# Designed miniproteins, single chains, continued (2): the designs that were tried, part 37

Each design is a single chain, and the fold is of that chain. pLDDT is the mean over its residues in the fold that is shown.

## One batch from the design tools (miniprotein)

Design m5271
Fold by ESMFold2-Fast:
Structure m5271 (fold): chain A 55 residues (1-55)
Amino acid sequence: HMITLEEAAKLKEKRKSSISGKEGGGVLHPENPDSKEYYTPEEFEKKYGIDLEKL
């Protein structure tokens, strides 16, 4: 919410999309996202206590 949770969800989708095509969605790697310096999906959900993976 404060950092626009919707934007964080999009970040996850972008990373997942890039990896899913190559590795089948094994792990999330911030390789070519627009906001790579944002937060990793894991760190974000841990900090805000939100299931980013569910988003």
Scores: mean pLDDT 51

Design m5272
Fold by ESMFold2-Fast:
Structure m5272 (fold): chain A 116 residues (1-116)
Amino acid sequence: MNKELLEEIVRLAEEMARSTDPERVRELAARAKELLDQISSLTPEGAELLIESIRLLTRGIMRSTDLEAVEARLELAEYLTEHIKKLSSDPRIILEAEIELGIARIVYGVNKVIGR
């Protein structure tokens, strides 16, 4: 059932946001991508769970000083957004996902500059 996969993706995003280990963050990102690839259809409620996952990843980027971990979080946020765009025909859901990804990219850019 897609609900169990979506709920696990949210949990993985939350763990990625809290983890300080870049190796662990990459492992969690790979697992989330595997689960996401099993999702062939999205309800509006399912799309909102993926958008919440993007918000959690953005929070992880804000909290981290490790560039490798923030790059893995941004990559997953981009992957989530592209998957929403492929499976949703609702322009409001697509716009919400693109806004949240835009915020993640801004926060990533700031973090990368501060880390240099």
Scores: mean pLDDT 85

Design m5273
Fold by ESMFold2-Fast:
Structure m5273 (fold): chain A 90 residues (1-90)
Amino acid sequence: KDEEIEKKLMAYIKAKLKEAGIELDEEEEKEIREEIRKLIENEEAIKASLLANTPLTAEETAQVNTGLLDALLTQMRRASKAEAEEFEKL
């Protein structure tokens, strides 16, 4: 669910910024959430291009590079699983 994904990714970003001693204000947080939503929506277009074996345009290549947010989402899922496993080992 997009809303759940957005919340998890935002929490991960906030956690990393907090470790660096940075606290987001409400306006900055809204801007980041909007960028996350746009990236999630555009992911389908990138996937369609890859499945068609069509060479990515320069713009699509830039979107793949900005897929850092998608990479962070994947990392968050892995981190949550690793944390659960470590807790079970205790």
Scores: mean pLDDT 53

Design m5274
Fold by ESMFold2-Fast:
Parts: sequence; C-alpha cells; structure tokens
Structure m5274 (fold): chain A 77 residues (1-77)
Amino acid sequence: SLERIEQILEKRADELFAKAKEKIGDVPPLEVPELPTRIQALNAAVAYLQKALLNDDPEAFGKGLAYREQAERLKAE
C-alpha cells in the first residue's frame, strides 16, 4: 500500500538525516522544486541525504533537508 511505502521511506529519511546531521553539522535547507506527492518528496529526501552522507556534501544535505520538510508539509494536508 502507498501508506506502507511512505512509512518505510519516512523511517529511512529520518535515519539518514540523523547520521548526516551528526557527520556534517547544521546547514540551512536549500531551495528545491515542490514535488506533487509525499512519496516523491521522501524519495528525493532519501537520495540527497544518502549523497550527503556518502560524500560529506553540505549542499546535498541542504537539499535533503528541504525535501524532508516538504514531505512533512504534505503529510499535514
């Protein structure tokens, strides 16, 4: 189900966010395009947070943060 996929992606994004925050520190969210669905926003968040963690990349972390925040807004609809 879509709800189950969202739960799995949210958990993965949360775990990657925690690791990236510990490794890179605090960065501001960057501007990213609005995605139409929560699943697309969560997939983008996971992808950028993984890139940030792998490459110690604060720009990727900023994009991952922005997509994670976007996914939270879409959940509250």
Scores: mean pLDDT 87

Design m5275
Fold by ESMFold2-Fast:
Structure m5275 (fold): chain A 85 residues (1-85)
Amino acid sequence: MGMVQTLRGVLGQMRGVYDRIRPKLSPEEAKQVEELLKEADELIEKAREADKKGDYDSAMEYAKRAQEVLDQAWKLLDEAVKKSE
């Protein structure tokens, strides 16, 4: 329960950062970030569905993959902010 809620919170925060810095991103950089955020959202939803079905091993694996995708998105956002300073 707590892991999926935490990941959704992190995704929401990253969407907020993305919206704030989007004018500083190239169209290609914006597309890459949007694709990663979409993949994370889909993985978080798969984790929720697996948890609901009692498949806790699959839920944990999807949550782990969502965290990895969010880490990639955050790195791209951080690099874009640093380049604009």
Scores: mean pLDDT 82

Design m5276
Fold by ESMFold2-Fast:
Structure m5276 (fold): chain A 72 residues (1-72)
Amino acid sequence: SAAERWKEEIRLAAEEAKELAKDDPELQKKVEELARRGIEALDAGDSRAALEAMMELGKLKQELKERAKKEA
């Protein structure tokens, strides 16, 4: 189903973001919270909330990539 594919995408994005934030436990918890919210929204059939969580997770991952680039 589409929901199962989206859950897998959320999990993959969360793992990538956690790797980028491995030295920051606060950011790792933030990533886990966003992933949980997205998955819970999908389980509840709330596609808008799920998309919102996925977009926030994607934005956070992009910010983490930019931080790594600037501090190199």
Scores: mean pLDDT 82

Design m5277
Fold by ESMFold2-Fast:
Structure m5277 (fold): chain A 79 residues (1-79)
Amino acid sequence: MEEDIKDGLEEMRKKLSENKSLSEEEIEEILELAKKATEGILKTGNEEGRQLLILGLNYATLGNYEEAKKYIEEAIKLT
C-alpha cells in the first residue's frame, strides 16, 4: 500500500517534471500534498476527496499550481 503510493507519486513527479510548467519546489509541494490526500482517501474511502485529488493533479499537469494546490488541500480537509 505505502509502496504503491510511492510508485504512483514517482510517476506523477516524472510527468510534472517533463511538462516543465512548474518549478521543482512547486512539484515537490504538490507531491507532498498528494501523498497526504491519498493516505487520507485510503483511510476514509471518501469519494469526494478522491475526485478533488484527481482534479488537483490534472491542474498540476496543466501547470496551474494555485488551482492544483487548492483542490488537493480541499481533498485533505475532507479526509
Scores: mean pLDDT 79

Design m5278
Fold by ESMFold2-Fast:
Structure m5278 (fold): chain A 94 residues (1-94)
Amino acid sequence: ALTFDKKYRKESLEDLDKAIKVQQSLLKKAKEENDPIAILFRRLALAQLYIERYLKTKKEADKNEALKVLNEAEKEFPGKFVKKNVEALKGLLE
């Protein structure tokens, strides 16, 4: 691992951390407003961000959070569209 690689990963992680906090706030707002479409898209966005951070850090906590959010999305929104998106995102963790 090169010094440049470490700096690049740190900057990307700071941006991911900020993006995750933004999506968590938007998900909370969507739940308070009982907006099912917003809840679904915020969950899928959070899952993608957790997956990206996991792929950069290999921290199992991010993998577990991604799987939890994806399972909640599939449970709350059963259907072919959500199932296909959840399966595709779970494939990125393998």
Scores: mean pLDDT 79

Design m5279
Fold by ESMFold2-Fast:
Structure m5279 (fold): chain A 109 residues (1-109)
Amino acid sequence: DVEETRARLEASLAAALAKYKDDPAKVKVVELLERGVRVGIRAAELIREGKEEYARQLAIEAELLLAKEIAEVLKSKGIEDRIKEAEELAKKEPPSEEAREEAERIIKE
């Protein structure tokens, strides 16, 4: 199921990039969403390895980074609330430098 879901999401994101190629803001958002999908797949792998706490920390750090990047591109309503929620969730978790670094690597690549 995970591999089939990955293939379908990758195909859908590629189609979205092709559809919006003439709109730089939409292209950037689709690229950021694709990186979010990659984080989700990594988190699922970590859960299968019994690393549920690290998977949760990784997801929270990635959501915070994605929300900030999308807010900068779109400057649209609702994103500020998502950033605030992600920051509040991050404060409830123990600090994880490893999770933050991994989230940054996936989102940048």
Scores: mean pLDDT 71

Design m5280
Fold by ESMFold2-Fast:
Structure m5280 (fold): chain A 100 residues (1-100)
Amino acid sequence: MTDLEIVKEFLSKLSKEAAREIFKLVQEETGREFPDPDELTEEERISRLLVLMSLASQNPELREKFIDIIVKETGLSREEVELLIDNLKEFAEYLKKKLA
């Protein structure tokens, strides 16, 4: 499994409620409209979450709020979620070790 595939599998486990909070956050910060997560396929939802993570890495306020949502949803530490945003490869390697 590639690093990207592992991250996509992780994102697929996020609730629709968490995805909705993330979409709303980015919409409020950027003014971009997003469809309701319930109207998206899992693949479309994951694809959008990856784009939003990229945006969060470039905007400190969005980054902080995004981290808070993922920490609340997953129970991961703040430091672990920072890897997801800042270094996808290292986060994927972390998940491989945690699941082994």
Scores: mean pLDDT 76

Design m5281
Fold by ESMFold2-Fast:
Structure m5281 (fold): chain A 71 residues (1-71)
Amino acid sequence: KEREAAIKYTAAQVGYVGVEIDEELGIATPENYRAVAELYEDAAKASREAGDQVTADRMEKLAQELREKAS
């Protein structure tokens, strides 16, 4: 599942850049934060399945931070 982990990680990073830009502009929505949190949660799961626990733990932390911003 190494390719799946890489694809999911890239998608999460692209989403994160987008939400950072939206946040700077003051237009980020709770739904936007939740969507990116879900991408990081999915990427973390794929990374764990690929055996990369360090990256998975880091992505889970980012997902939690994004979920907190969504509430």
Scores: mean pLDDT 80

Design m5282
Fold by ESMFold2-Fast:
Structure m5282 (fold): chain A 65 residues (1-65)
Amino acid sequence: AREEAVAFLESLGLPREVAEEIVEFAIRTGDPDAAGVRLTSVHGVVLSREQGRRLGELLLRALEE
């Protein structure tokens, strides 16, 4: 669900407003990888391989709802 993706980003130290923006952006584009790109290019945040995989899984679930 969307809330799980937001909660995951918050667990990485991101404010809720930023986490919600990133998740909404990925859902709006229909691309689960868009979150990682936006985190790096707009917010300067680089995810580890494990963090990127987990975020992708959560965003795929959010896109199904």
Scores: mean pLDDT 77

Design m5283
Fold by ESMFold2-Fast:
Structure m5283 (fold): chain A 86 residues (1-86)
Amino acid sequence: LDSYLNQLNTYVNNLQQLSQKSGSQAQNYANNAGNSVNNSLTDPVTSQQNFANYSSQLVSLAPQYSSQISNYSSLASVSIQQILQL
């Protein structure tokens, strides 16, 4: 679980770095995604939904980074699904 949370935090940090290249609104979405990760053990479904929503918003603001955003979003989804392992 700690290893999983560290991986998810790394993906959040990568999204935050991309958002810095896309302006203050994108940075706000990245910060919101980061906040959702802190509750991922208690609310992993909402955390995954917030990542998906953030990725969609960031693509609309910075379509030139769409492939990188999609990759980090996909990695985050895989990590969240590892928590949901049922």
Scores: mean pLDDT 64

Design m5284
Fold by ESMFold2-Fast:
Structure m5284 (fold): chain A 74 residues (1-74)
Amino acid sequence: SMDDTVEQLVNLYRTDREAAILYLEILAHEARLLGDEETAALARKTVERVRAGELSEEELRAQVTKILERLAAL
């Protein structure tokens, strides 16, 4: 489910940040393939915030949920 995917990515953020970044980059690539540059940009901005260590787990859940909901609507 989407909730399971979100929690897996939050767990990667705790345990393997580079894997979390890779997952977000895959989502950005998928958005571009679907023609949604706005969602792709959102995913890449989330990568920047993850790299900077600026993102709480709750904020990451919210951003990933938004990205996945946008992709599901395409």
Scores: mean pLDDT 85

Design m5285
Fold by ESMFold2-Fast:
Structure m5285 (fold): chain A 74 residues (1-74)
Amino acid sequence: LLEELQRADAELVELGERAKEAGLLEAVEEALRRLGEAQRRLAAELESLSEEEILERAKEAALEVTELLRRALA
């Protein structure tokens, strides 16, 4: 799970950099908005979630944003 999250995060960083270089600022802003929303939801439930559940939700958010950036770059 942690390795999957690390891979998703690495891909997210790469795609984000490519989107910025391509001038896709709107896609980058939408990605940041979605990540911030996911972080707020996770923070609200933090005390009731296990470490594994936290990592899984973080991975899901990263994959969702990765797909958004991938589509914008296509």
Scores: mean pLDDT 76

Design m5286
Fold by ESMFold2-Fast:
Structure m5286 (fold): chain A 94 residues (1-94)
Amino acid sequence: SSAVEEILKKLEELKEEIERKTEEIKQEDNPQRALEIAKEAWKKFVEVAKEVREKMKEANPSPEEQKEIEKKLLEAMQLVLDAYHLALKKLQEA
């Protein structure tokens, strides 16, 4: 459905945004700013995950579509956790 396509597009955009923020964290010399960027990534993940869960109730995805959505949500969550850990490491090394 078009609703499932919209969900998948939102998750792709989320992944790209988190990847960009992770690169920003890598280049950030200020550990407090690096942590702020990681918090922004986490907040964005939470907002998009909530929107996706709400849209899934309306979209009635097939079992295969549901698995793909769940896989992409888990991938995005792992990227956020990795970004957060990188920022915390910078803060501890400061």
Scores: mean pLDDT 87

Design m5287
Fold by ESMFold2-Fast:
Structure m5287 (fold): chain A 104 residues (1-104)
Amino acid sequence: MSLEEQAKQAREMAKKFREEANKILDDDKTPENIEKAKEYYDMAIKFTELAFELEAKVDPENAEEYIKRGKEEVQRLKDEAKTRIDEVNAEISRQKELEKLLAE
């Protein structure tokens, strides 16, 4: 497999794992699904980093630009993961508080 084909495959895997993470969080707001979503986001980040590293090797004259874009995309994914997970954790906390109020 060429470096270009490996970069494309890494990009497709990153997209797949990001979509699976988002689907898990959208389907059910549970601690188990948060842990699964974290694993899928970690895989999406890993494959995103790999894709840009491989693209930099394919086009070494523009390698600095690919490395920069890779860092920006990885940061964007980390920010997305944090925001989505924080929102689901807040929802779980609100549900526990409601249960406590209903028990009074």
Scores: mean pLDDT 85

Design m5288
Fold by ESMFold2-Fast:
Structure m5288 (fold): chain A 92 residues (1-92)
Amino acid sequence: LEEETKKAVRALMERELSKEGVAEEKKEELIEQTLKVIFSEKDMEVLGSKIKGASKEKIEEAQKLIILEQKYVEQGYAPEEAADLAREEVLK
């Protein structure tokens, strides 16, 4: 996707992660993970076709998944279990 979109996504994620009370060091790691999910090879075509309107929803979904996954890991869940729990919560 465009560099402009990447910059907007980063700014949005920084704001939302701060609202969730995520530590500064961890915030950058979560942002990088979210960007990888959003701009993966597989999602590049999907996001390209949905660039007007739907891309914001996909960004918000990916962000929620990453935040919830990290929250469950902090609660003592294994990374694989945390990912499954986050997916069930967001994509239900």
Scores: mean pLDDT 63

Design m5289
Fold by ESMFold2-Fast:
Structure m5289 (fold): chain A 79 residues (1-79)
Amino acid sequence: MRTLELEITVKEDMTGKQAADLAAEKAVEAFRAAGYRPERVRVTSDLPDDEIVKKGDKLRVTAHLVDGELEVAIRRLEP
């Protein structure tokens, strides 16, 4: 696959940077499981690095493999 969407539920309070790192890791794992091998990862997040993402918050992750680079976009979902 070239495009992946997944939802992550945060299990403990963390910073926006930590949430972005977690989402990137999950996206890489999913692409590797599908037989792709991303060599580079670029993360784009609308979350400030030092903003607190709380336990129970949901993140939407959209990842695209473009020219060997995995582009991961992260958005916080709040009801």
Scores: mean pLDDT 78

Design m5290
Fold by ESMFold2-Fast:
Structure m5290 (fold): chain A 115 residues (1-115)
Amino acid sequence: SALVDALVDALAAGDVAGTAAAFDALAAYVAAHPEDEAAVRAELVAKLEALMERLGVRYVTPVELALRRIMGEPVDPLEEAASRLLDAARYEPLTSPSLRAAALAFAAAVAARQA
């Protein structure tokens, strides 16, 4: 959908403000059309997986991220942000503040990598 595409495009660009606006528009749509949430989720998850592949970023489990931190091993901020965003998109309400925060963190990590 145009709403999912706008969000994914903003994420890919590292556009934090654009990501916030696109997420808020998508969340408003899902809040008004809760019957569509499953279909919107499936589209968003598929497009996020494709974005991670294009960026060369792997999914890392929360347990593996926690273990790396405990052992003082380096954690790729974009890999962490991408993994958190994908988990939130799979399991949280698409209107959730935590999904919004994960999307903003991902866009910021993309922007940092482009600098």
Scores: mean pLDDT 90

Design m5291
Fold by ESMFold2-Fast:
Structure m5291 (fold): chain A 74 residues (1-74)
Amino acid sequence: MEEEIEKLKEKAKPVIERQQQRDALYQHLFDLLKRGVFDLEELKASLEAFAEQTGVDPEVLEEILRDLERLFSR
């Protein structure tokens, strides 16, 4: 029914927005890696600055930073 579809859209919108923010952070990370930036502290600082400038949710930023730390731990 139309009301059920509208409720699904409302609940999906924040999830889609969070995924778009995550994709933007990964695109910025990829650009830094292409420039030869491989220092973990510099990458973290750049991602934090990008998130502040673009209004990314702090929880999304924390998720990406944890993923980055895991990649550098191996």
Scores: mean pLDDT 77

Design m5292
Fold by ESMFold2-Fast:
Structure m5292 (fold): chain A 101 residues (1-101)
Amino acid sequence: GAEAAARGAELAARNAEAAAEGAEEGNVAKAAGGAIGAMGGGLSGYLAAGGGPAGQAALEGGDAAARGGSKAAKLGDKEGAEEARRGAEAAREGAERAAAL
């Protein structure tokens, strides 16, 4: 459970980083894809854990990553990229919390 939740949150973080790269490149499709992938990572971690505290940590991390990635897609600049990277960091913290459970 906890390991699967942590993997989902880590996937969310990687997708938020891809969204940041998309924003820096001016590639809105890449940034938007990263935001969608971040949400999918968090949800996947939640479902694989069967919910509970580890699943909730993955879902919260995925939400933060998706929000950051969405800002990257919307702004398409360095500010948006920084928001996506903050979301990725929050998702990694979610993964660490999930793994500790």
Scores: mean pLDDT 86

Design m5293
Fold by ESMFold2-Fast:
Structure m5293 (fold): chain A 90 residues (1-90)
Amino acid sequence: EINNLELVKDLTEKLLRALKRAVEEGTFDPEEAAEQLRQLADFAKSLGDYETAELLEEARRAVEAGDIEKALELIEKAAKYAEEKIKELK
């Protein structure tokens, strides 16, 4: 369903913006970020968007490893995959 995939894309983009701001302001919480990524990956998976879910899980692992730059890159890729899924359905 397009509306559900658009929600995944919007939530992924919102999380990316929030995490970029937290890194820039020095308020980044790795535990909170990892939990938010896990919840969003589970949500994407529940909608059948396994590609977006996999990228969000990889981002979560990057956060847990302290590789914040890689995590942000993976979240950006997840948002792009969600956008491509929406385009395929239109």
Scores: mean pLDDT 82

Design m5294
Fold by ESMFold2-Fast:
Structure m5294 (fold): chain A 104 residues (1-104)
Amino acid sequence: GPSLETILRAIALQLRVIGLGLDVEWGLISVEEALEEAKKLLEEAKELLKEDPGNELTIRALEQLRELVRTLLRRAKELGDDKLVRELEKLLEEIEKLIEEGKK
């Protein structure tokens, strides 16, 4: 089974995704800054899944991150920022692939 450290990191990841979502909803962070933070959260999730490939807490955090990235993508489209849209679409694809791999 996973170490206590891995479990606590997975819980912390989920809380960080929720916190980023709130910052976005409250307008405390730009879409560009939120993209950079989302990329960091994805890298942490990749590391956690290498340590425990079936970790349901990490997969749940990725599902929450996916919904946040979908919200950011809608905002980027409203702003007409084609570069930001493309970067968010790439990030969304990476998140979706990790979720599907983690559920197999």
Scores: mean pLDDT 88

Design m5295
Fold by ESMFold2-Fast:
Formats: sequence, structure tokens, C-alpha cells
Structure m5295 (fold): chain A 69 residues (1-69)
Amino acid sequence: EELEKQKKLAEEAERLVREARRGGSREDLLKAKELLNSLPVAKKISDDASVGEVEEAVKDAKKKIEELE
């Protein structure tokens, strides 16, 4: 299912942001940005976005996916 795939990607991005926040990993943050930018429902974020900005973008994407369910 289309929405199921998008939800799974958003959850993966959320997991990576959480790991970046806990471990301070720039690699995890970059992976989260890539996944989030691959979501058609998500607003595109810059490569310079902070952990907080990516976290808010993930929340927005998840909300949009939930609205489509």
C-alpha cells in the first residue's frame, strides 16, 4: 500500500532523528534528512537543518500521512 510505504519511511526517519539526538550522530541525521526528502507529502528540508527542524518535519509528514488514512 502507498500510504503504508510512506508511513514506514516516516517512522524510519523518526528513528534516525531519535538516534542522532541521543548519540549526536551526524550520519544518522543526514540519513533522516534523505528519507524525509524522499517522502512526497513532506516539505523539503535543507542539508543544514538542525535536529529540531528535522524532528518537526517528521512530525508534519506523519500528520499528513495520518490525514490520508
Scores: mean pLDDT 76

Design m5296
Fold by ESMFold2-Fast:
Order: structure tokens, then C-alpha cells, then sequence
Structure m5296 (fold): chain A 71 residues (1-71)
């Protein structure tokens, strides 16, 4: 389960970075992308662990990012 969630996180952060690079996004959205990448990097460095709180936070940041793009 954690491996699946982490794979989704890595795919998400990669897609968001690519999207932001190709599109003009607000500065706040770039801050969210940087924070998500930072969290993903921390998870990768620690290795496989049970981190439901970090996964939930990343999901919230992703939703915030999408909301900013809609504005």
C-alpha cells in the first residue's frame, strides 16, 4: 500500500513539475509544487515507512494546487 501511494506521489510531483514548466502558473502553485517535491524527497531518503500523515498532506497540497489553477 505504501509503495503504491509513494509511486503515485512520485508520478504526481513529476507531472506537476512538467505541467508548471509548460504552463504559466501562479507563484503560489509553484510554492506548492516545491513543498510536495520536498516531502517526496524526504520519503525517498527515509525509505519505506508508514507515513499516512505525509501522504495525506501531499494529497491536500495537490488539491490546493488544482484549485489555484482553476482561478
Amino acid sequence: RLEREYASLETLTRALDEHAREHDVPPRALELIREMRRLADEIRERGPVDLPELVARLDELHREYLRLLEE
Scores: mean pLDDT 65

Design m5297
Fold by ESMFold2-Fast:
Structure m5297 (fold): chain A 84 residues (1-84)
Amino acid sequence: MKEIKKVKEELEKARNKAQQDIDDTVAELGRRVREARELAKKTSPEEADRLIAQAVGEASRRIDEIDANLTEAEKKAQEKIEKL
């Protein structure tokens, strides 16, 4: 029972970190999109679209990495429980 509690605490910590990293990524994406829209007024819609596509691509890759890391943490937690 004590080992299960430790595994749950490790998972909760991993989930909280993943949520924070996602929130930070979404906030940065929002900021970059706003900056690109302001730039479009001075340059071209094409340049803004390019910058938005780049920001979305970077955010998507980071979210995928966060999800993969959380999935790995959950798998390791399951393996620890099975060894009890």
Scores: mean pLDDT 82

Design m5298
Fold by ESMFold2-Fast:
Structure m5298 (fold): chain A 88 residues (1-88)
Amino acid sequence: MQDRLIQRATRMLRIRQGPDGRLSFSQLQQVLRDLFNLDDSLWQIVAADASRLFNQVQGPDGRLSFSQAQNIVTQIIQRYGDDIRNNL
């Protein structure tokens, strides 16, 4: 099941990326919200982890490469994907 979420996330990141192949934190947040359809309580937990991971790897322009964004989304899917799909 996680492989399908990773494939869906990769497709969504492709749609959201700019012509330079880079993504803002806002675009990353939109992918995560669309992927999981989270309530506000679950979103606060996921958003906190996503923000921490983003801040560790973002460049001086405040954006991520496609590979960095894909890695963050994959980590979030691995931590929360099964629980979210099974209705925590």
Scores: mean pLDDT 75

Design m5299
Fold by ESMFold2-Fast:
Structure m5299 (fold): chain A 65 residues (1-65)
Amino acid sequence: GPLMLDATKVREHAPSLGSLLEPGKIYSPQEVADLLSEHFGIPRRLALGLVRRYLEEAPELTVRG
């Protein structure tokens, strides 16, 4: 399945990003990009690119959906 973000791990290891995520929830890259776009006012395309870079640099915070 697709790579997903574990909100509990993200909240522990990347608190600025993790504060946007509900504990115990699993998020798609698109869902996290939507939250970044809404909270920081960045374009969705840029937000999605940032989330994908984060998944590449911190694979330990991901799970398979």
Scores: mean pLDDT 78

Design m5300
Fold by ESMFold2-Fast:
Structure m5300 (fold): chain A 75 residues (1-75)
Amino acid sequence: MKKVEEEMKKLEATHKPEEVREIVRREVAEKLREIGEEIDIEIGRRLLREQGFSEEEIAAIPDEELRELADRAAR
């Protein structure tokens, strides 16, 4: 939390409030996307384990394919 507070203070010191809002919205959206991608990878791995895949087989699957599996299951 202290790191986030320090980053916010730096943005407020160098940018106007309207610019800070735009920067924060973009960074939050990007971080949420990254978190979503990590969650999808873990969901993909769990789905494969449920299908009876071994840890070696799961480790051989690219993160991109794991994300695609999670996306398909979420529909």
Scores: mean pLDDT 72

Design m5301
Fold by ESMFold2-Fast:
Structure m5301 (fold): chain A 80 residues (1-80)
Amino acid sequence: MLEEFINFANAEFGSNLKLEDFKSVEELKEYMIELARKANFDLDEEDIEKILNAKSPKELLKVLVELAVRVLEEAVEKVT
């Protein structure tokens, strides 16, 4: 499951992450938050809390998908 999440992150961000690069789900959470900030995604404290409160790779994936959808919806709203 952690491997599945890394594969998802690689596909979404064009990165080449390996399981050996991350020792825990916690390190993966920090990486994803940092990557989102670096990509200039507007993450508020509630968004960060949802990511940090995820207790499994599957739960983390669900939170990240919800955040990605929100960012895309906000981008569409700015165009309309």
Scores: mean pLDDT 65

Design m5302
Fold by ESMFold2-Fast:
Structure m5302 (fold): chain A 81 residues (1-81)
Amino acid sequence: MKKVEKVLVDRVVAVTAATEAQMRQMLDTLSAAGAELLSEPKGPGDTMVARLPRDRSQAEETLALLKKIASKVEVVSEEVL
């Protein structure tokens, strides 16, 4: 019986969208993934801070999607649980 360790992470990202369309697409992506918004953007060009899903696989997938649509993505903190 081989133990498949499910890696849990606490990953916080800072994400910036240049346009309203990008910001909406990022918010939709975060919502669909079950990410938690820690700081809401005031408008286009503002930075939003979000906690990604705790499952490492889901966090990685969400981060990859954000990198495709966001003008800037920065990992603010990452803790392996």
Scores: mean pLDDT 78

Design m5303
Fold by ESMFold2-Fast:
Structure m5303 (fold): chain A 100 residues (1-100)
Amino acid sequence: APSAFSRLLQGIAEVYRDKSLSAEERRERILELVEEALAQGTPVHQLLAALQLALKESVDAKDREAAEAMIAVLREFARRHPEYAAQVAAIIAEARARLA
């Protein structure tokens, strides 16, 4: 079976490819995937790496809607895990600079 990191990345990519999902539904589905990965024992630094890579892919694709959905997921993650707030803020700032 694929690693938890690869499974999370693939799940996020599948959510982004599903054009039937609203921005809200996409955010909820990604949050569910993150929560499931945490429940399965995925280290938080690997979760952040997967979310950062997915955000980078959205920015590189010029998909502002997907990038904003991932930024919302990252903000909610930082709210639940304030010890990672500075790291999350840096990831979001980099992505926003590249979207401008």
Scores: mean pLDDT 81

Design m5304
Fold by ESMFold2-Fast:
Structure m5304 (fold): chain A 86 residues (1-86)
Amino acid sequence: SPELRAAVDAGDVETAERLFREAIEFIKKEKNLFIKSVVARDLIDAAERLPGLSVEVLEEFYKAAEEAGVPKSIVDRIKELIERKR
């Protein structure tokens, strides 16, 4: 999302976390596997570029992506992001 990218570029953790949670809710509701996978990859890019993003929001993302049936290769990348912050 352009708004998420702008928040990440500005280092605005509060706005980025809010937009990140909105995108997590989108993944939970989206039925098209291709669309939810594209959104999940966008969130991974945002998380890699914003080290200040909380472990809690990344754990919410991991759970939502796994439960929503996002491909294992993408879910494993989220797990790696969480492990790097611990």
Scores: mean pLDDT 84

